# Designs tried in a protein design run: designed miniproteins, single chains. Part 6

Each design is a single chain, and the fold is of that chain. pLDDT is the mean over its residues in the fold that is shown.

## One batch from the design tools (miniprotein)

Design m175
Fold by ESMFold2-Fast:
Structure m175 (fold): chain A 91 residues (1-91)
Amino acid sequence: SKPASQEVLDELAEKFAEKALEDPEKAAEELRKAAEEAREEAKKADEEEAKILEKIAEKLEELAEAVKKGDKEKAAEEFKEILELQNKAVS
């Protein structure tokens, strides 16, 4: 069985994917803008933080593409990975 924390992350990711797929073009555009912002922050960050921000940007771009294609399962997976990377950055 998954840990309770992973189960919560899975539920959040699934809800995000469902909502994003209601307007996939708009959601994909917002996600691409978030990826650009993450890359700009990476330029100002230290080496370790920049590496995490670049990975977040890559995953946001992959999430945007999954949303645009209507791939709910991949969108949920990519969003979960972004949440895990964000937790790693603040730990």
Scores: mean pLDDT 81

Design m176
Fold by ESMFold2-Fast:
Structure m176 (fold): chain A 89 residues (1-89)
Amino acid sequence: MIVEEGEKILEKIEEILEELKKLAPELDVLKATGILLRGIGLLLDAELTLEKLKKAVEEGNEEKAKEYLEKLKEILKEAEKLLEEAKKL
């Protein structure tokens, strides 16, 4: 189910943001601020994309729904990359 898949992706992005918040006190203040702002931006993009995905499904627009699911997967990859970069700091 495409909406359920999108919701699971959002949950993973939320978990990544929580891990970033846990790492922040161990980082330089400027690096911590930059990472957290990027993480928050990715979460907001994911939330907006999931809402668009849900609307596309409700409207029966399968093509748009698949496009928004792929966008969510891209946001998840960026969030995972950000977490790995944060762990190296």
Scores: mean pLDDT 86

Design m177
Fold by ESMFold2-Fast:
Structure m177 (fold): chain A 84 residues (1-84)
Amino acid sequence: EEEERKKVIEELRTEGGLDDEQIKFIEELAKLQGVKLSDVYEAIKEVVEEEGVEAVRARIKGLVLQKNNGPKEEMDKLREKAEK
């Protein structure tokens, strides 16, 4: 469980090009919305594979800027993409 979490974080850092601040922000959003971290990370992986690392970085950067005013809508979109 904790080992799986560390592995996903490392993959996001190496494959997704995300920094520690962006990864921590994703964890906070997952807790706030009551979704599993694995589901959120899986959605990000899918976006990286389809749209590339630059697109994912741009999206996460936008979410970090909006963390107090409206990150929920963007997180819901990432989750929906993972499920469908």
Scores: mean pLDDT 63

Design m178
Fold by ESMFold2-Fast:
Structure m178 (fold): chain A 91 residues (1-91)
Amino acid sequence: SDREKAERAVEAALRTIEEDIALLEEELAKTTDPEVRAGLERAIEELRRFREEVERLAKTVPPSELPEKLKQLAVETGQRLAELLRPYLER
């Protein structure tokens, strides 16, 4: 059903976000370069905002529209994360 698909999409998104935050926090703890640290800190904040937005959409968007809205949000967030993580990836 649309509701079951929406529930799975939300659970998957939230799990991935929490795992990504944990991985970036681990990297931040090991990083001494100020430029790389700034990028990691901003990326962690972006992921926390992404989590909040996923939770908001889950409460406000109809189940039939939710997977596509989550996909769009993930693409937009991914593009911003790539920019923020550039100093880390190019280190």
Scores: mean pLDDT 88

Design m179
Fold by ESMFold2-Fast:
Structure m179 (fold): chain A 74 residues (1-74)
Amino acid sequence: MASDEQRLEAMRRLVRALRQRGLLTAEQEEELLAKLPSYVNNLEAFFEELSRATGVPVPVLREMFENILAEVQA
């Protein structure tokens, strides 16, 4: 089971990965990173906000998150 700290780290890495792909502006990255603690217990709201910002479908974002979370837990 992932801790809140591990989920926060995975969320941070996902936001940064989307920024590196050119799917987020620097402002969007900063705003999303500031909001991450509010999403720790509502990952669906996090994925919905990322999908609106990036145009990436929620199932794809969820898969990316799960892959990153597995790395954080290793």
Scores: mean pLDDT 85

Design m180
Fold by ESMFold2-Fast:
Structure m180 (fold): chain A 65 residues (1-65)
Amino acid sequence: MEEEIKKLIEEAKKHLEEAERTGSLEHVQKAIEKIREAYKLAGKETEELKELENRAIRLYLQISS
């Protein structure tokens, strides 16, 4: 479970990095999907997941204007 959560976090980070580089909303959406999957597995809010979600939302707002 924890290893699976870590994998989802790493995948979300990669999608956010690509979205920052390319301005792609699709990659922001993919990152959000990975973060949501990690939340479901964790069953609770963690600081790391909260920070990633905040980063994804902020990036989404910047790209979508």
Scores: mean pLDDT 80

Design m181
Fold by ESMFold2-Fast:
Structure m181 (fold): chain A 61 residues (1-61)
Amino acid sequence: MGLSREEALREALRRADESARLLEGLGHRPASREVRVTPDAVEVVVTFDDGLVAEARVAIA
């Protein structure tokens, strides 16, 4: 049983936020956040000012 679009969005945001907080704790600064919703998945990308990227992708089913 897969995740709905709404559940996938919440999970992707949660994972990306956790990764971003870890990097912020190490001294990195978030610059932008992009959310991409497709029929098959939700992708969240957090870009940092030094070029690091935290990505989360959760499949919709």
Scores: mean pLDDT 81

Design m182
Fold by ESMFold2-Fast:
Structure m182 (fold): chain A 58 residues (1-58)
Amino acid sequence: SPEERVAALREAVAEAGGSIDGTLDEKFREAIKRFQARFGLPTDGVPDEAFSDALAGA
């Protein structure tokens, strides 16, 4: 279940980049912040080791 939720969120982040123009970085950052909030991480929009760990479910 956690792995499926992480996979779904990773796909959602990839799909959020569908507007590849100048808004890609902004959309990606917002998706990261939403993910960080969901997993209780600092919502700084920075994909650090803790973010990668939460994404991998490890």
Scores: mean pLDDT 62

Design m183
Fold by ESMFold2-Fast:
Structure m183 (fold): chain A 71 residues (1-71)
Amino acid sequence: SRDLILEIFRRELEEVLAEHSLEEAAEIITKAIQSLVDKGLATVEELLAVVEEISPELAKMVRERLEEAGL
């Protein structure tokens, strides 16, 4: 289920933010989004919406990294 994937992603994101700097979190979460999108499990838009709800600052950093990667 897509809803289950997004809930797991949200929990992972909260854990990453608790244990890492914002810069480190941006690198980790960008790679996680790339992996999920490549596997067809979620869209960039859906995953970025979850990031923005939790941390608008992280969402901006991740969006910029994804755009540089051609996503």
Scores: mean pLDDT 87

Design m184
Fold by ESMFold2-Fast:
Structure m184 (fold): chain A 65 residues (1-65)
Amino acid sequence: GDAAVAERSRDAGLAAAEAGDGAGAATGIWQAKLAGHNSRHIREGAEAAARAGDEAAARTGLSLL
């Protein structure tokens, strides 16, 4: 996988979650998985979505683990 692409996707997902954008958070987490990112970063994205109050994005991230 491409670790730089995965990290960028995860960071974008986390930023979206902090801003309350559940769809953006879910998309970033999903792209991080496709780029071969590890489960820790996917979990971090899901936890950030949960903190932002986006239950759907949080569940989506956890389902990728």
Scores: mean pLDDT 66

Design m185
Fold by ESMFold2-Fast:
Structure m185 (fold): chain A 77 residues (1-77)
Amino acid sequence: STVGYGDVFSQEVVDVVGSLIKDENSVVTEEQFVKAMQERLGLSPEQARGVFHLLDRDGDGVITYAEYKELVASLKA
């Protein structure tokens, strides 16, 4: 287990994505993610976009439910 800003940030990111995903067929767009990250965590648009690009493995501008599940799993250490 790890303790620090990175852990807190990762949990908050997962919570934001989870709030935007309604079911297994949902995706999160870059626009939705950036807006939610600014509103919930006070990130700048540049910071929020940076996080989104790390999660968007395909570079197609969306985060899938499968990627969200992997984020949740990574926090269960």
Scores: mean pLDDT 73

Design m186
Fold by ESMFold2-Fast:
Structure m186 (fold): chain A 93 residues (1-93)
Amino acid sequence: MTLEDLIKDIERAIEELEELLENTPDEKRQEFLRRRKELVEEALKKIKEGRDPEEVIKELLEGLKELFIEGARENAKKAGVSEEELEEALKKA
């Protein structure tokens, strides 16, 4: 994979996130999509500034993982799932 291919893939991911935001009426989901977009845009900026792509992608994946866990906890609360059950599911995944 070339650096140019990686940049194009990240730019495409940003476009897909923008489309999801436009088609998402739920304000809570819009907040998570915006935060995800900000993480991806920051990663693209760092790569374009000459940072190691592998290091930047690792940072991006950790940020996305934390964001997904936060979203899962909020969804579990709405569904009446206990915090203990969610933590057990996350450990076994």
Scores: mean pLDDT 75

Design m187
Fold by ESMFold2-Fast:
Structure m187 (fold): chain A 95 residues (1-95)
Amino acid sequence: PINLSAEELLELIKKVAEERLKNAPNESALLLGELLDAIINEDEKKKEEMKKKLIELAKKKIEEAGKGKEFAEKAEEDIEKLVELIEEIKEEAKK
């Protein structure tokens, strides 16, 4: 059986997040890291704050790149799904 340490789990979660935001700017990658830490530490206020900042940054960069509103909406949806996935993995790691 595979036993993951908290650090190994964090790295796995970061790899999954990077796969979803493969073309994200460096700024969004930093915010994503802070979001992951907030979720793992069960800091609800920081989680919501970092999630909002990441979504706003992603939308701004997509608009600056001249991409349509559909890309901005998909980025928001993808970030929401990432948060759900990370929370599920965290709960499984506890038991």
Scores: mean pLDDT 69

Design m188
Fold by ESMFold2-Fast:
Structure m188 (fold): chain A 97 residues (1-97)
Amino acid sequence: MIEYKGDWLALVEAARAAGADAVPIVIFGDITEEQEKKALEQLPEIIELAKKEKRKIVINTTDSPKAKKIVEEIEKLAKEAGVPITVTNGTPGDPGA
């Protein structure tokens, strides 16, 4: 599994350069406020890139409240841009403290 906290754009660019047909995003419940802010700032660029390249977005995430909030924002932007999205839960259970 690939884990990138706060550096989603770099992961997206690397996957695109490698010829991947999907744009990968990884979100974990232990994301800090700084990482959440950076992630949200990168979302419009990631969505625009997926739209321009006609790629789908694949999110690997957890059931944490912070992760769910970020996933909902990505889904909202992807829907508005007409970009297909797939969400995979990496960790089932309690979102933690």
Scores: mean pLDDT 67

Design m189
Fold by ESMFold2-Fast:
Structure m189 (fold): chain A 100 residues (1-100)
Amino acid sequence: MSEEELEFKELMQKAHDVVIEVVDALKEEGKDEEAEELAEYFNKKMSEIMEKFEKGEITAEQAREELAKLLDELIEKLKEIDAPEEKIQKLEELREEIRK
C-alpha cells in the first residue's frame, strides 16, 4: 500500500471509532431509533467508499473528500436530532483533519 492509502485507512478507522461513540451516546439518551438509522447510513456509505477505492474507481484523495462529505452529512443529521454538542464537535474536528 502507498503512504496515502495507509493514511486514508487510518482516517476511515478514526471515523468509525468516532461514529460508534456518537451512536452509543444517542442510545444512552434514549434515541435508539436515531442511533440505529445513523449507524446503518454510515456503514452503507463507508462500504460504498471502500468498494470504489479498493476497485481503483477513485483515488485516495477522492476517497478522503467522499469521507469528508459523509461526515458533513452526519453532522447535519446530528444537529437536527439535537445530539450532544461535544460529539458534533468531535466529528467536525475529524472532518477538518481529513481535509488537511
Scores: mean pLDDT 82

Design m190
Fold by ESMFold2-Fast:
Structure m190 (fold): chain A 88 residues (1-88)
Amino acid sequence: SNALADRAEAALKAGNREEALALIDEYEASNDLTPSQLIQLRILKLMLQGNVEEAIELLLEELKKVNDLTEEQEEEIRERLREEIEKL
């Protein structure tokens, strides 16, 4: 396991969003990440910062790269993601 990622998850579970953000930034700086991994971290940081709609749109763009989504499916995914983020 990556120790920085494990520490970031622990900070999130403890409700320490500022510590989690700092650890995510350290993880990003310390690792040679793929473009997909960088986007996943950006989505997570946006969610932690309360930029929910930007996080949803970025995640949808990533999903569309590997899935042929209809407009109806895109809207269902947007609604589901909003519900899940509300639980964080």
Scores: mean pLDDT 75

Design m191
Fold by ESMFold2-Fast:
Structure m191 (fold): chain A 85 residues (1-85)
Amino acid sequence: SKVEKVFEEALKWGELISGGEPSEEEKKELRKLAPELLEILEKEGIENVAVAAAILGSKKLKSKFEKEELEKKLKEFEKLAEELK
């Protein structure tokens, strides 16, 4: 499925950031984001999931606690996407 493909791409970027497999909690969070990431990829013509994740993080975050945690994680995805250009 398209959502599953986006989730798998997000896991790859997570592994690159952490230097290992994402935790169960991190996988759960990425799975929650996968449908929204797919929407951004399709609407904005973005191919890189890490870039889409950074955009989604900035766009969707409204809670201070969720914003701090998720913003940090998505910014690391964006940084890796730029480094692996």
Scores: mean pLDDT 64

Design m192
Fold by ESMFold2-Fast:
Structure m192 (fold): chain A 74 residues (1-74)
Amino acid sequence: MTLSLEELKEAVEALAEYLKKDPSAPEELVQMAEELARLLKEGASMEEVSELMRKYPEQLVLQLAHLMTELLAK
């Protein structure tokens, strides 16, 4: 699937809101989603997004990507 930067921004913002309402969500996953949403809202480049992702464990980044894919499919 091809995601535009605007679609990615909307998906991350929606995911961050969803995760904040879910008491079962890991705190680190919520924090990462919120930081990514803020970065995209501020007009960050894809390079800045990539640097943020490198700050977190690969497993957490993959979980975020999977949840975004599920959210966009609905």
Scores: mean pLDDT 74

Design m193
Fold by ESMFold2-Fast:
Structure m193 (fold): chain A 87 residues (1-87)
Amino acid sequence: DELARLLAEAERRARELEAQIRANWDDIEKTLELVREAIEWQLELARRFAEYGLVGPSVEAFLAKPEEEQKKAIEEFLEELRKKLEE
């Protein structure tokens, strides 16, 4: 039941975020903010699914890293994405 509710919530939020990203596609700063929110939310979902053994070894390894290292990886990804969007 809780897992089914989580999946339904996830699908709804994914659709909303996709629509917002599409609507702001030419706004680099807004797109990066929405992508950051999507990544942070996906990691929160991954932590919940990990409690049920529903994530792969690579995701489990990432979630086992210190919070500072996880945040650094996200910031580095977003900075690379910014550079690609500006090209």
Scores: mean pLDDT 73

Design m194
Fold by ESMFold2-Fast:
Structure m194 (fold): chain A 59 residues (1-59)
Amino acid sequence: KEEEERRRKIADEIQKKIAEEIEKLNNTTSKDKEVQEKLREERIKKGEKVQEEIEKKLK
């Protein structure tokens, strides 16, 4: 009968469920990505230091 009100109610419930699922995924995947990015930066810095040591030894 009131299709507009029913449609709005369904949309609100779907949005709530999607938001909850996204939050759960973000907690797992976003933290993992941040940790991986930090580890990658650390590895790059260590690689540069190793290259500097190699150049010193070649001299």
Scores: mean pLDDT 64

Design m195
Fold by ESMFold2-Fast:
Structure m195 (fold): chain A 93 residues (1-93)
Amino acid sequence: SKEKIEELKKKIEELKKEIKEKKLEIEILEGIIALLEGIKSLLLSKGVSEDDPFMKKLDEKIKELEEEIKKLEEEIKKKEEEIKKLEKEIEKL
C-alpha cells in the first residue's frame, strides 16, 4: 500500500510538471499574439489598410495561435481532473 501511494504521488508530480510547462507555453503564445497585435496597430497607424495581404496574414496567425492556446487549456483541464482522481485514490488507501 505504501509503494502504491508513492507511485500515485509520482504520477501527480509528473502531471503537475506537465501542467506547468503547458502554462508557460500559453504565456509565450499570448506574448507572441501581443507582439503581432502591436505590429498590426503600428501598420494601421502608418496608413496600411486592414485588407492588405500582410494584415490578413497577421490576423490568420493570431487566430492559429489562439486555437493552439485553447487546445493547451483543454489539455491542462484534463490533467487537473486526472490529478483530482489520483488524489482521491490516495485518500482511499
Scores: mean pLDDT 91

Design m196
Fold by ESMFold2-Fast:
Structure m196 (fold): chain A 59 residues (1-59)
Amino acid sequence: MSVASLMAGIAIRNMLTKSQEEIARIVAEELVRRGLLPASVLDEDIKSLTDVEELLKKS
């Protein structure tokens, strides 16, 4: 599964019920759970999906 597709799916489902920051946090947590990001990224100030994309590029 494409990471971009996963991120888009989570964002679309939560768009009306959660803030952009909350959606980005949920995406980051799911990527950590799947082993695509290190757990240390959850300690960072994640405000948007763009921040999650930058963290993914670094890992």
Scores: mean pLDDT 72

Design m197
Fold by ESMFold2-Fast:
Structure m197 (fold): chain A 59 residues (1-59)
Amino acid sequence: MATAEAEAADGRRGATGAGAGARGYGGSKWHQGNVAIAEAPTAEAAERAARAGALASEG
């Protein structure tokens, strides 16, 4: 479970990045900017997922 939780946290980053990037799909010009913006929320989401995994491991 601990290993799967670590992988889930990493997977969250990919999913969040893709979602944030979608905002730029309407305009290719904003695609690069949205990719950079996605980096910030993906890091935060990954950190929260890691914390959730640690709490789950306690059970």
Scores: mean pLDDT 50

Design m198
Fold by ESMFold2-Fast:
Structure m198 (fold): chain A 79 residues (1-79)
Amino acid sequence: MVEAEEEEIKAAIKANKEGKSEYLKALFEAAASGDLSKEATLKLVRIGEKAIEEVELPEEVLEALKEAGRAAGVEVEAP
């Protein structure tokens, strides 16, 4: 479970490095706006929380992650 999510996070970070975070940010923004189910939003928030522990995310991606968490009723803390 955790390892599979870690691989997806690394792939998203790699795409982010090449495309200025737009892919990962767009997913979090879609979750925050209610375009995704609550279940999918929670999964994305968990992926984002794991990414903070493993890699440094750009500020705009962290902001989108926090908004997605808030939409799902979860408080995301990024120190």
Scores: mean pLDDT 65

Design m199
Fold by ESMFold2-Fast:
Structure m199 (fold): chain A 95 residues (1-95)
Amino acid sequence: REELRKRIIARFVAADELLSLGEKGNEIERYAYKAVAYELMAQALEESGADPEEAQKWRDKAEEYRQKALSFDEKKANEYIEKARQLADEIIEKV
């Protein structure tokens, strides 16, 4: 379905942009952005009908990076995660 295709593409675009933006930030911001980006990749794979094991690998990777960010500074990690989610939503809305 065309609408589903656009949403899948939008999630991959948002994930790629977050990974690029995160690399310019500090370590906490980088890990937080990776966590959100990998969660978006997992969602895109699930919606595309890809192998559930492949989607789960990206979810596990997202959780790993979320835990890494939180281990450095829980408050800042949560702030960066929320910022990354807001940026992702803006990108998705424009695609």
Scores: mean pLDDT 84

Design m200
Fold by ESMFold2-Fast:
Structure m200 (fold): chain A 80 residues (1-80)
Amino acid sequence: SAEARELIDNREFVKAGELAREGKMSEEDVEALVERMVANMEKVGVTLSEEEREEIKRLVMEGRFEEADRFLLRKYLESQ
């Protein structure tokens, strides 16, 4: 679907991952990015638990954006 493709091919997350690895993203920037990811999932009918939000935040903090995108894609597919 278009929604799943946008989660996989999110160029903003790739750039954010580079900034996080360089220590240039603040904790507030990471929280804002995670909240945007969660809000995008809610728009496509997927509600994430606190545990799932914490996992996404962990992956983002580690610069593992591809894994974060795959996690969100999996949750989206499970909701269909």
Scores: mean pLDDT 68

Design m201
Fold by ESMFold2-Fast:
Structure m201 (fold): chain A 98 residues (1-98)
Amino acid sequence: SADEEARRHIERARELVKKAKEYLEQGNYEKAIDYVREAIKHAKRALELATSEEQRREVYRVMAEAHRILADVYEKLGRTDLAERHRRIAEEYEKLAE
């Protein structure tokens, strides 16, 4: 079902976000970005398949965390404009998750 498929994509996105955060903590910024990009793909697929407002909120929480990680990575890389952009995107998703 779409509900079950959405749940699997949300779970996969969360796993990938967790790995991205681990790579960020290790200073492996390239892998952190790669894992976040993959997480965002799964989150977008989950959003397309989401059958409830609760599932959409779960996706928005994952998207917020993914963009927070990108902001932190770009801050570490000295890419202040990209860091600010991803912070704003994360804040928008945090509001949608409320």
Scores: mean pLDDT 92

Design m202
Fold by ESMFold2-Fast:
Structure m202 (fold): chain A 64 residues (1-64)
Amino acid sequence: SSIVTILQQEYETALSELSSDALRELLQASKDRYLPALENAENAEQEVAAALAFIGDLEDIRLA
């Protein structure tokens, strides 16, 4: 799905901008949880749920 590609790019950008190893580990854990869920989503509801969960973690980590 195109949303997986967009979120993978957002992940890579955020990871490169984070100076904290602890925050990078949290972001990697979120990616490992939610991007596979996005790739395996069978319908729009599952895709949106996984995407919003990852975006929420990404925003929280970037603001920390």
Scores: mean pLDDT 85

Design m203
Fold by ESMFold2-Fast:
Structure m203 (fold): chain A 65 residues (1-65)
Amino acid sequence: MEKLREQARVQEIAAKNSTELAKKFKEMAERTKGERGEEYAKWAEASQLQAEKSRKAAEELRKKI
């Protein structure tokens, strides 16, 4: 059980970090015009998707505890 709890915490931290990255990239995309702004927007979307996947993984792990 302790190992599952630790794995859930790791996924929760990953989700938090990816959410923060998505927020920063989104702000950069809004401040930056042109092709570079589009790149930041794509990175923000990718980071948000990773945050969602990590959050779901953490929830599934916690259900097994």
Scores: mean pLDDT 82

Design m204
Fold by ESMFold2-Fast:
Structure m204 (fold): chain A 76 residues (1-76)
Amino acid sequence: ASPEQVERALEALRRLIDVYNETGDLSAVIAKLQELIAANPEMTPRQVQAIADEAMDYYENGLSLEEAEARLRERL
């Protein structure tokens, strides 16, 4: 992926994490993910899945934001 695509994916990840931290509600995170996909139709299914997987690992397994971002960069 290009540096611009990587930064856009990281922004999406940060937004999903913010929603989870503010609400504690997975359904709110899913709604935000759908909103971000609609706003960024150029994202590939692989990129969307990578963002979703790293957000899931963040809140299910207690990853730090720094670790989640590093893992997403490696997957893209």
Scores: mean pLDDT 79

Design m205
Fold by ESMFold2-Fast:
Structure m205 (fold): chain A 113 residues (1-113)
Amino acid sequence: MRRLVAVVAVGRSARRKAREEAERARREGWEVVTVGLSSEVGPDAAAEVARSVMERAIRLTRERGAAVGILYFDGRAALPSAEAARRALEEMGRQAEREFPDLEVEIRELPIE
């Protein structure tokens, strides 16, 4: 079974939480893709970045067996953009599971601070 986890972190500690998640994943032998976005990034741009991260994470999962894609947004002002990114990840995750029957996709949201 090949496994992919996509993580969205929002809030003042989002960068720290993203680092902790990435370090945990690497210790467990997972491939990691991490992208940080500013609160000034709009929802459409955030969704495009989410799709790019998900495409890379899907490729890594297919090649290496396990990957985590992490997007983080500094501050609560980014909530609409983070929500758009989460929806894009969920849609791409569903499409990937249909295309690759041995692929399991999980979307996680880290707590807001």
Scores: mean pLDDT 83

Design m206
Fold by ESMFold2-Fast:
Structure m206 (fold): chain A 89 residues (1-89)
Amino acid sequence: MRIELPRQRISVPAEEGEIVSIEFEWEYDGRRYRIEAILEVPPPDSSFSGSIERRFYGRREILRVNYEGFYDGESEELIAEAEGELIRE
């Protein structure tokens, strides 16, 4: 079974060149699904993207996340959007 999770937008205060952690969290079927992306803050007006996957042992579940974002130098915030899917066997 494949479940599409709602798109999320997250803003994190950051400085250019800082290493930051972004947590994406969804709640589905009474369970919380968390995944963390660690990245170096790009220069202003530079975009980033990535894909991360988390396997949940014993539950036959995989969380797959694609994220994209940019650094807003005026607000000093890293802005990321994530699309997630939960795969249940």
Scores: mean pLDDT 82

Design m207
Fold by ESMFold2-Fast:
Structure m207 (fold): chain A 74 residues (1-74)
Amino acid sequence: SLSKAAAYDAAARILETAADMMEEGFVPETPEQARDAYRASAEAYRQAFELAKPVDPKLSEELRKKADEIERRA
């Protein structure tokens, strides 16, 4: 469902932002914690694209690319 896809997308963006803050030293977290946050973000984006796939294939593809991009940073 799009509502669930939107919820996972929102969660993924929050986790991505948190990971960026950790990586930049904005919070007193380890590089390992930043990588874990990126992995969590990538997984949330994957859940979002799977849920979007049957309803909006174009949105699904954009979310999949975002998941792949974030996973490469983990």
Scores: mean pLDDT 76

Design m208
Fold by ESMFold2-Fast:
Structure m208 (fold): chain A 61 residues (1-61)
Amino acid sequence: SDLAEEQARQKRMLEILKEAKSLPSDEEKKAYIDELLKQGKITEAEADHLKNHLGIETLSQ
Protein backbone atom coordinates (compact mmCIF):
# COMPACT_ATOMS: atom_id res chain seq x y z
CA SER A 1 0.00 0.00 0.00
CA ASP A 2 1.04 3.64 -0.46
CA LEU A 3 1.22 4.07 3.33
CA ALA A 4 3.65 1.15 3.71
CA GLU A 5 5.90 2.55 0.96
CA GLU A 6 5.81 6.05 2.53
CA GLN A 7 6.62 4.62 6.00
CA ALA A 8 9.56 2.64 4.57
CA ARG A 9 10.85 5.78 2.81
CA GLN A 10 10.51 7.92 5.98
CA LYS A 11 12.28 5.24 8.05
CA ARG A 12 15.16 5.14 5.52
CA MET A 13 15.45 8.95 5.56
CA LEU A 14 15.51 8.99 9.38
CA GLU A 15 18.24 6.29 9.41
CA ILE A 16 20.32 8.33 6.93
CA LEU A 17 19.81 11.50 9.01
CA LYS A 18 20.83 9.68 12.22
CA GLU A 19 23.98 8.28 10.57
CA ALA A 20 24.90 11.69 9.10
CA LYS A 21 24.43 13.36 12.51
CA SER A 22 26.95 10.88 14.00
CA LEU A 23 29.67 12.19 11.64
CA PRO A 24 32.04 14.75 13.24
CA SER A 25 32.24 17.35 10.42
CA ASP A 26 29.96 19.03 7.88
CA GLU A 27 32.35 17.90 5.12
CA GLU A 28 31.92 14.22 6.10
CA LYS A 29 28.13 14.69 6.34
CA LYS A 30 28.09 16.20 2.82
CA ALA A 31 30.30 13.40 1.45
CA TYR A 32 28.02 10.73 2.97
CA ILE A 33 24.85 12.28 1.47
CA ASP A 34 26.54 12.95 -1.90
CA GLU A 35 27.72 9.31 -2.08
CA LEU A 36 24.15 8.08 -1.46
CA LEU A 37 22.93 10.40 -4.23
CA LYS A 38 25.68 9.14 -6.60
CA GLN A 39 24.66 5.53 -5.85
CA GLY A 40 21.00 6.38 -6.64
CA LYS A 41 19.88 5.45 -3.10
CA ILE A 42 18.28 8.89 -2.61
CA THR A 43 16.97 11.57 -4.97
CA GLU A 44 18.46 15.05 -5.46
CA ALA A 45 15.47 16.55 -3.59
CA GLU A 46 16.00 14.12 -0.67
CA ALA A 47 19.73 15.01 -0.58
CA ASP A 48 18.87 18.75 -0.40
CA HIS A 49 16.30 18.06 2.35
CA LEU A 50 18.87 16.10 4.41
CA LYS A 51 21.54 18.81 3.98
CA ASN A 52 19.07 21.53 5.04
CA HIS A 53 18.04 19.47 8.09
CA LEU A 54 21.74 19.16 9.10
CA GLY A 55 22.33 22.93 8.67
CA ILE A 56 24.66 22.40 5.71
CA GLU A 57 24.61 24.85 2.76
CA THR A 58 23.34 23.34 -0.52
CA LEU A 59 25.43 24.75 -3.37
CA SER A 60 22.89 23.43 -5.93
CA GLN A 61 20.31 26.11 -4.99
Scores: mean pLDDT 77

Design m209
Fold by ESMFold2-Fast:
Structure m209 (fold): chain A 57 residues (1-57)
Amino acid sequence: MAEVEEARARLATMSPELAAHGEAVMDFVLETLKDDPQAAAAGIRHVADAFEAADAR
């Protein structure tokens, strides 16, 4: 999924600890929404956006 790859690339620009937390959250979203690919893609985008916003604080 392209959204996962983009989100991982964005997380990789953050600190290693933030990147690890973001990856764990993404894995949880993918597991939780595995039955709904559209919801999974939206969830991954939201996680990446939320972590970027938190890192910018």
Scores: mean pLDDT 76

Design m210
Fold by ESMFold2-Fast:
Structure m210 (fold): chain A 58 residues (1-58)
Amino acid sequence: MSGTELFNYILDKLKEEFSKNASVTDEDFEKILKSKNLEEFEKLMNEVKNKRPFVEKK
């Protein structure tokens, strides 16, 4: 993908995740948006998945 195509792809995916997943935060969104290649995008998406709401013991 070119930089523009990658950016549009990331935007599409993030918009969908933001609409559906409340666990995706603005900070995650901005970090993923700044991905400069597909490999970084996948890495950041994996980090968002790993960041799943940490259930605090209450």
Scores: mean pLDDT 63

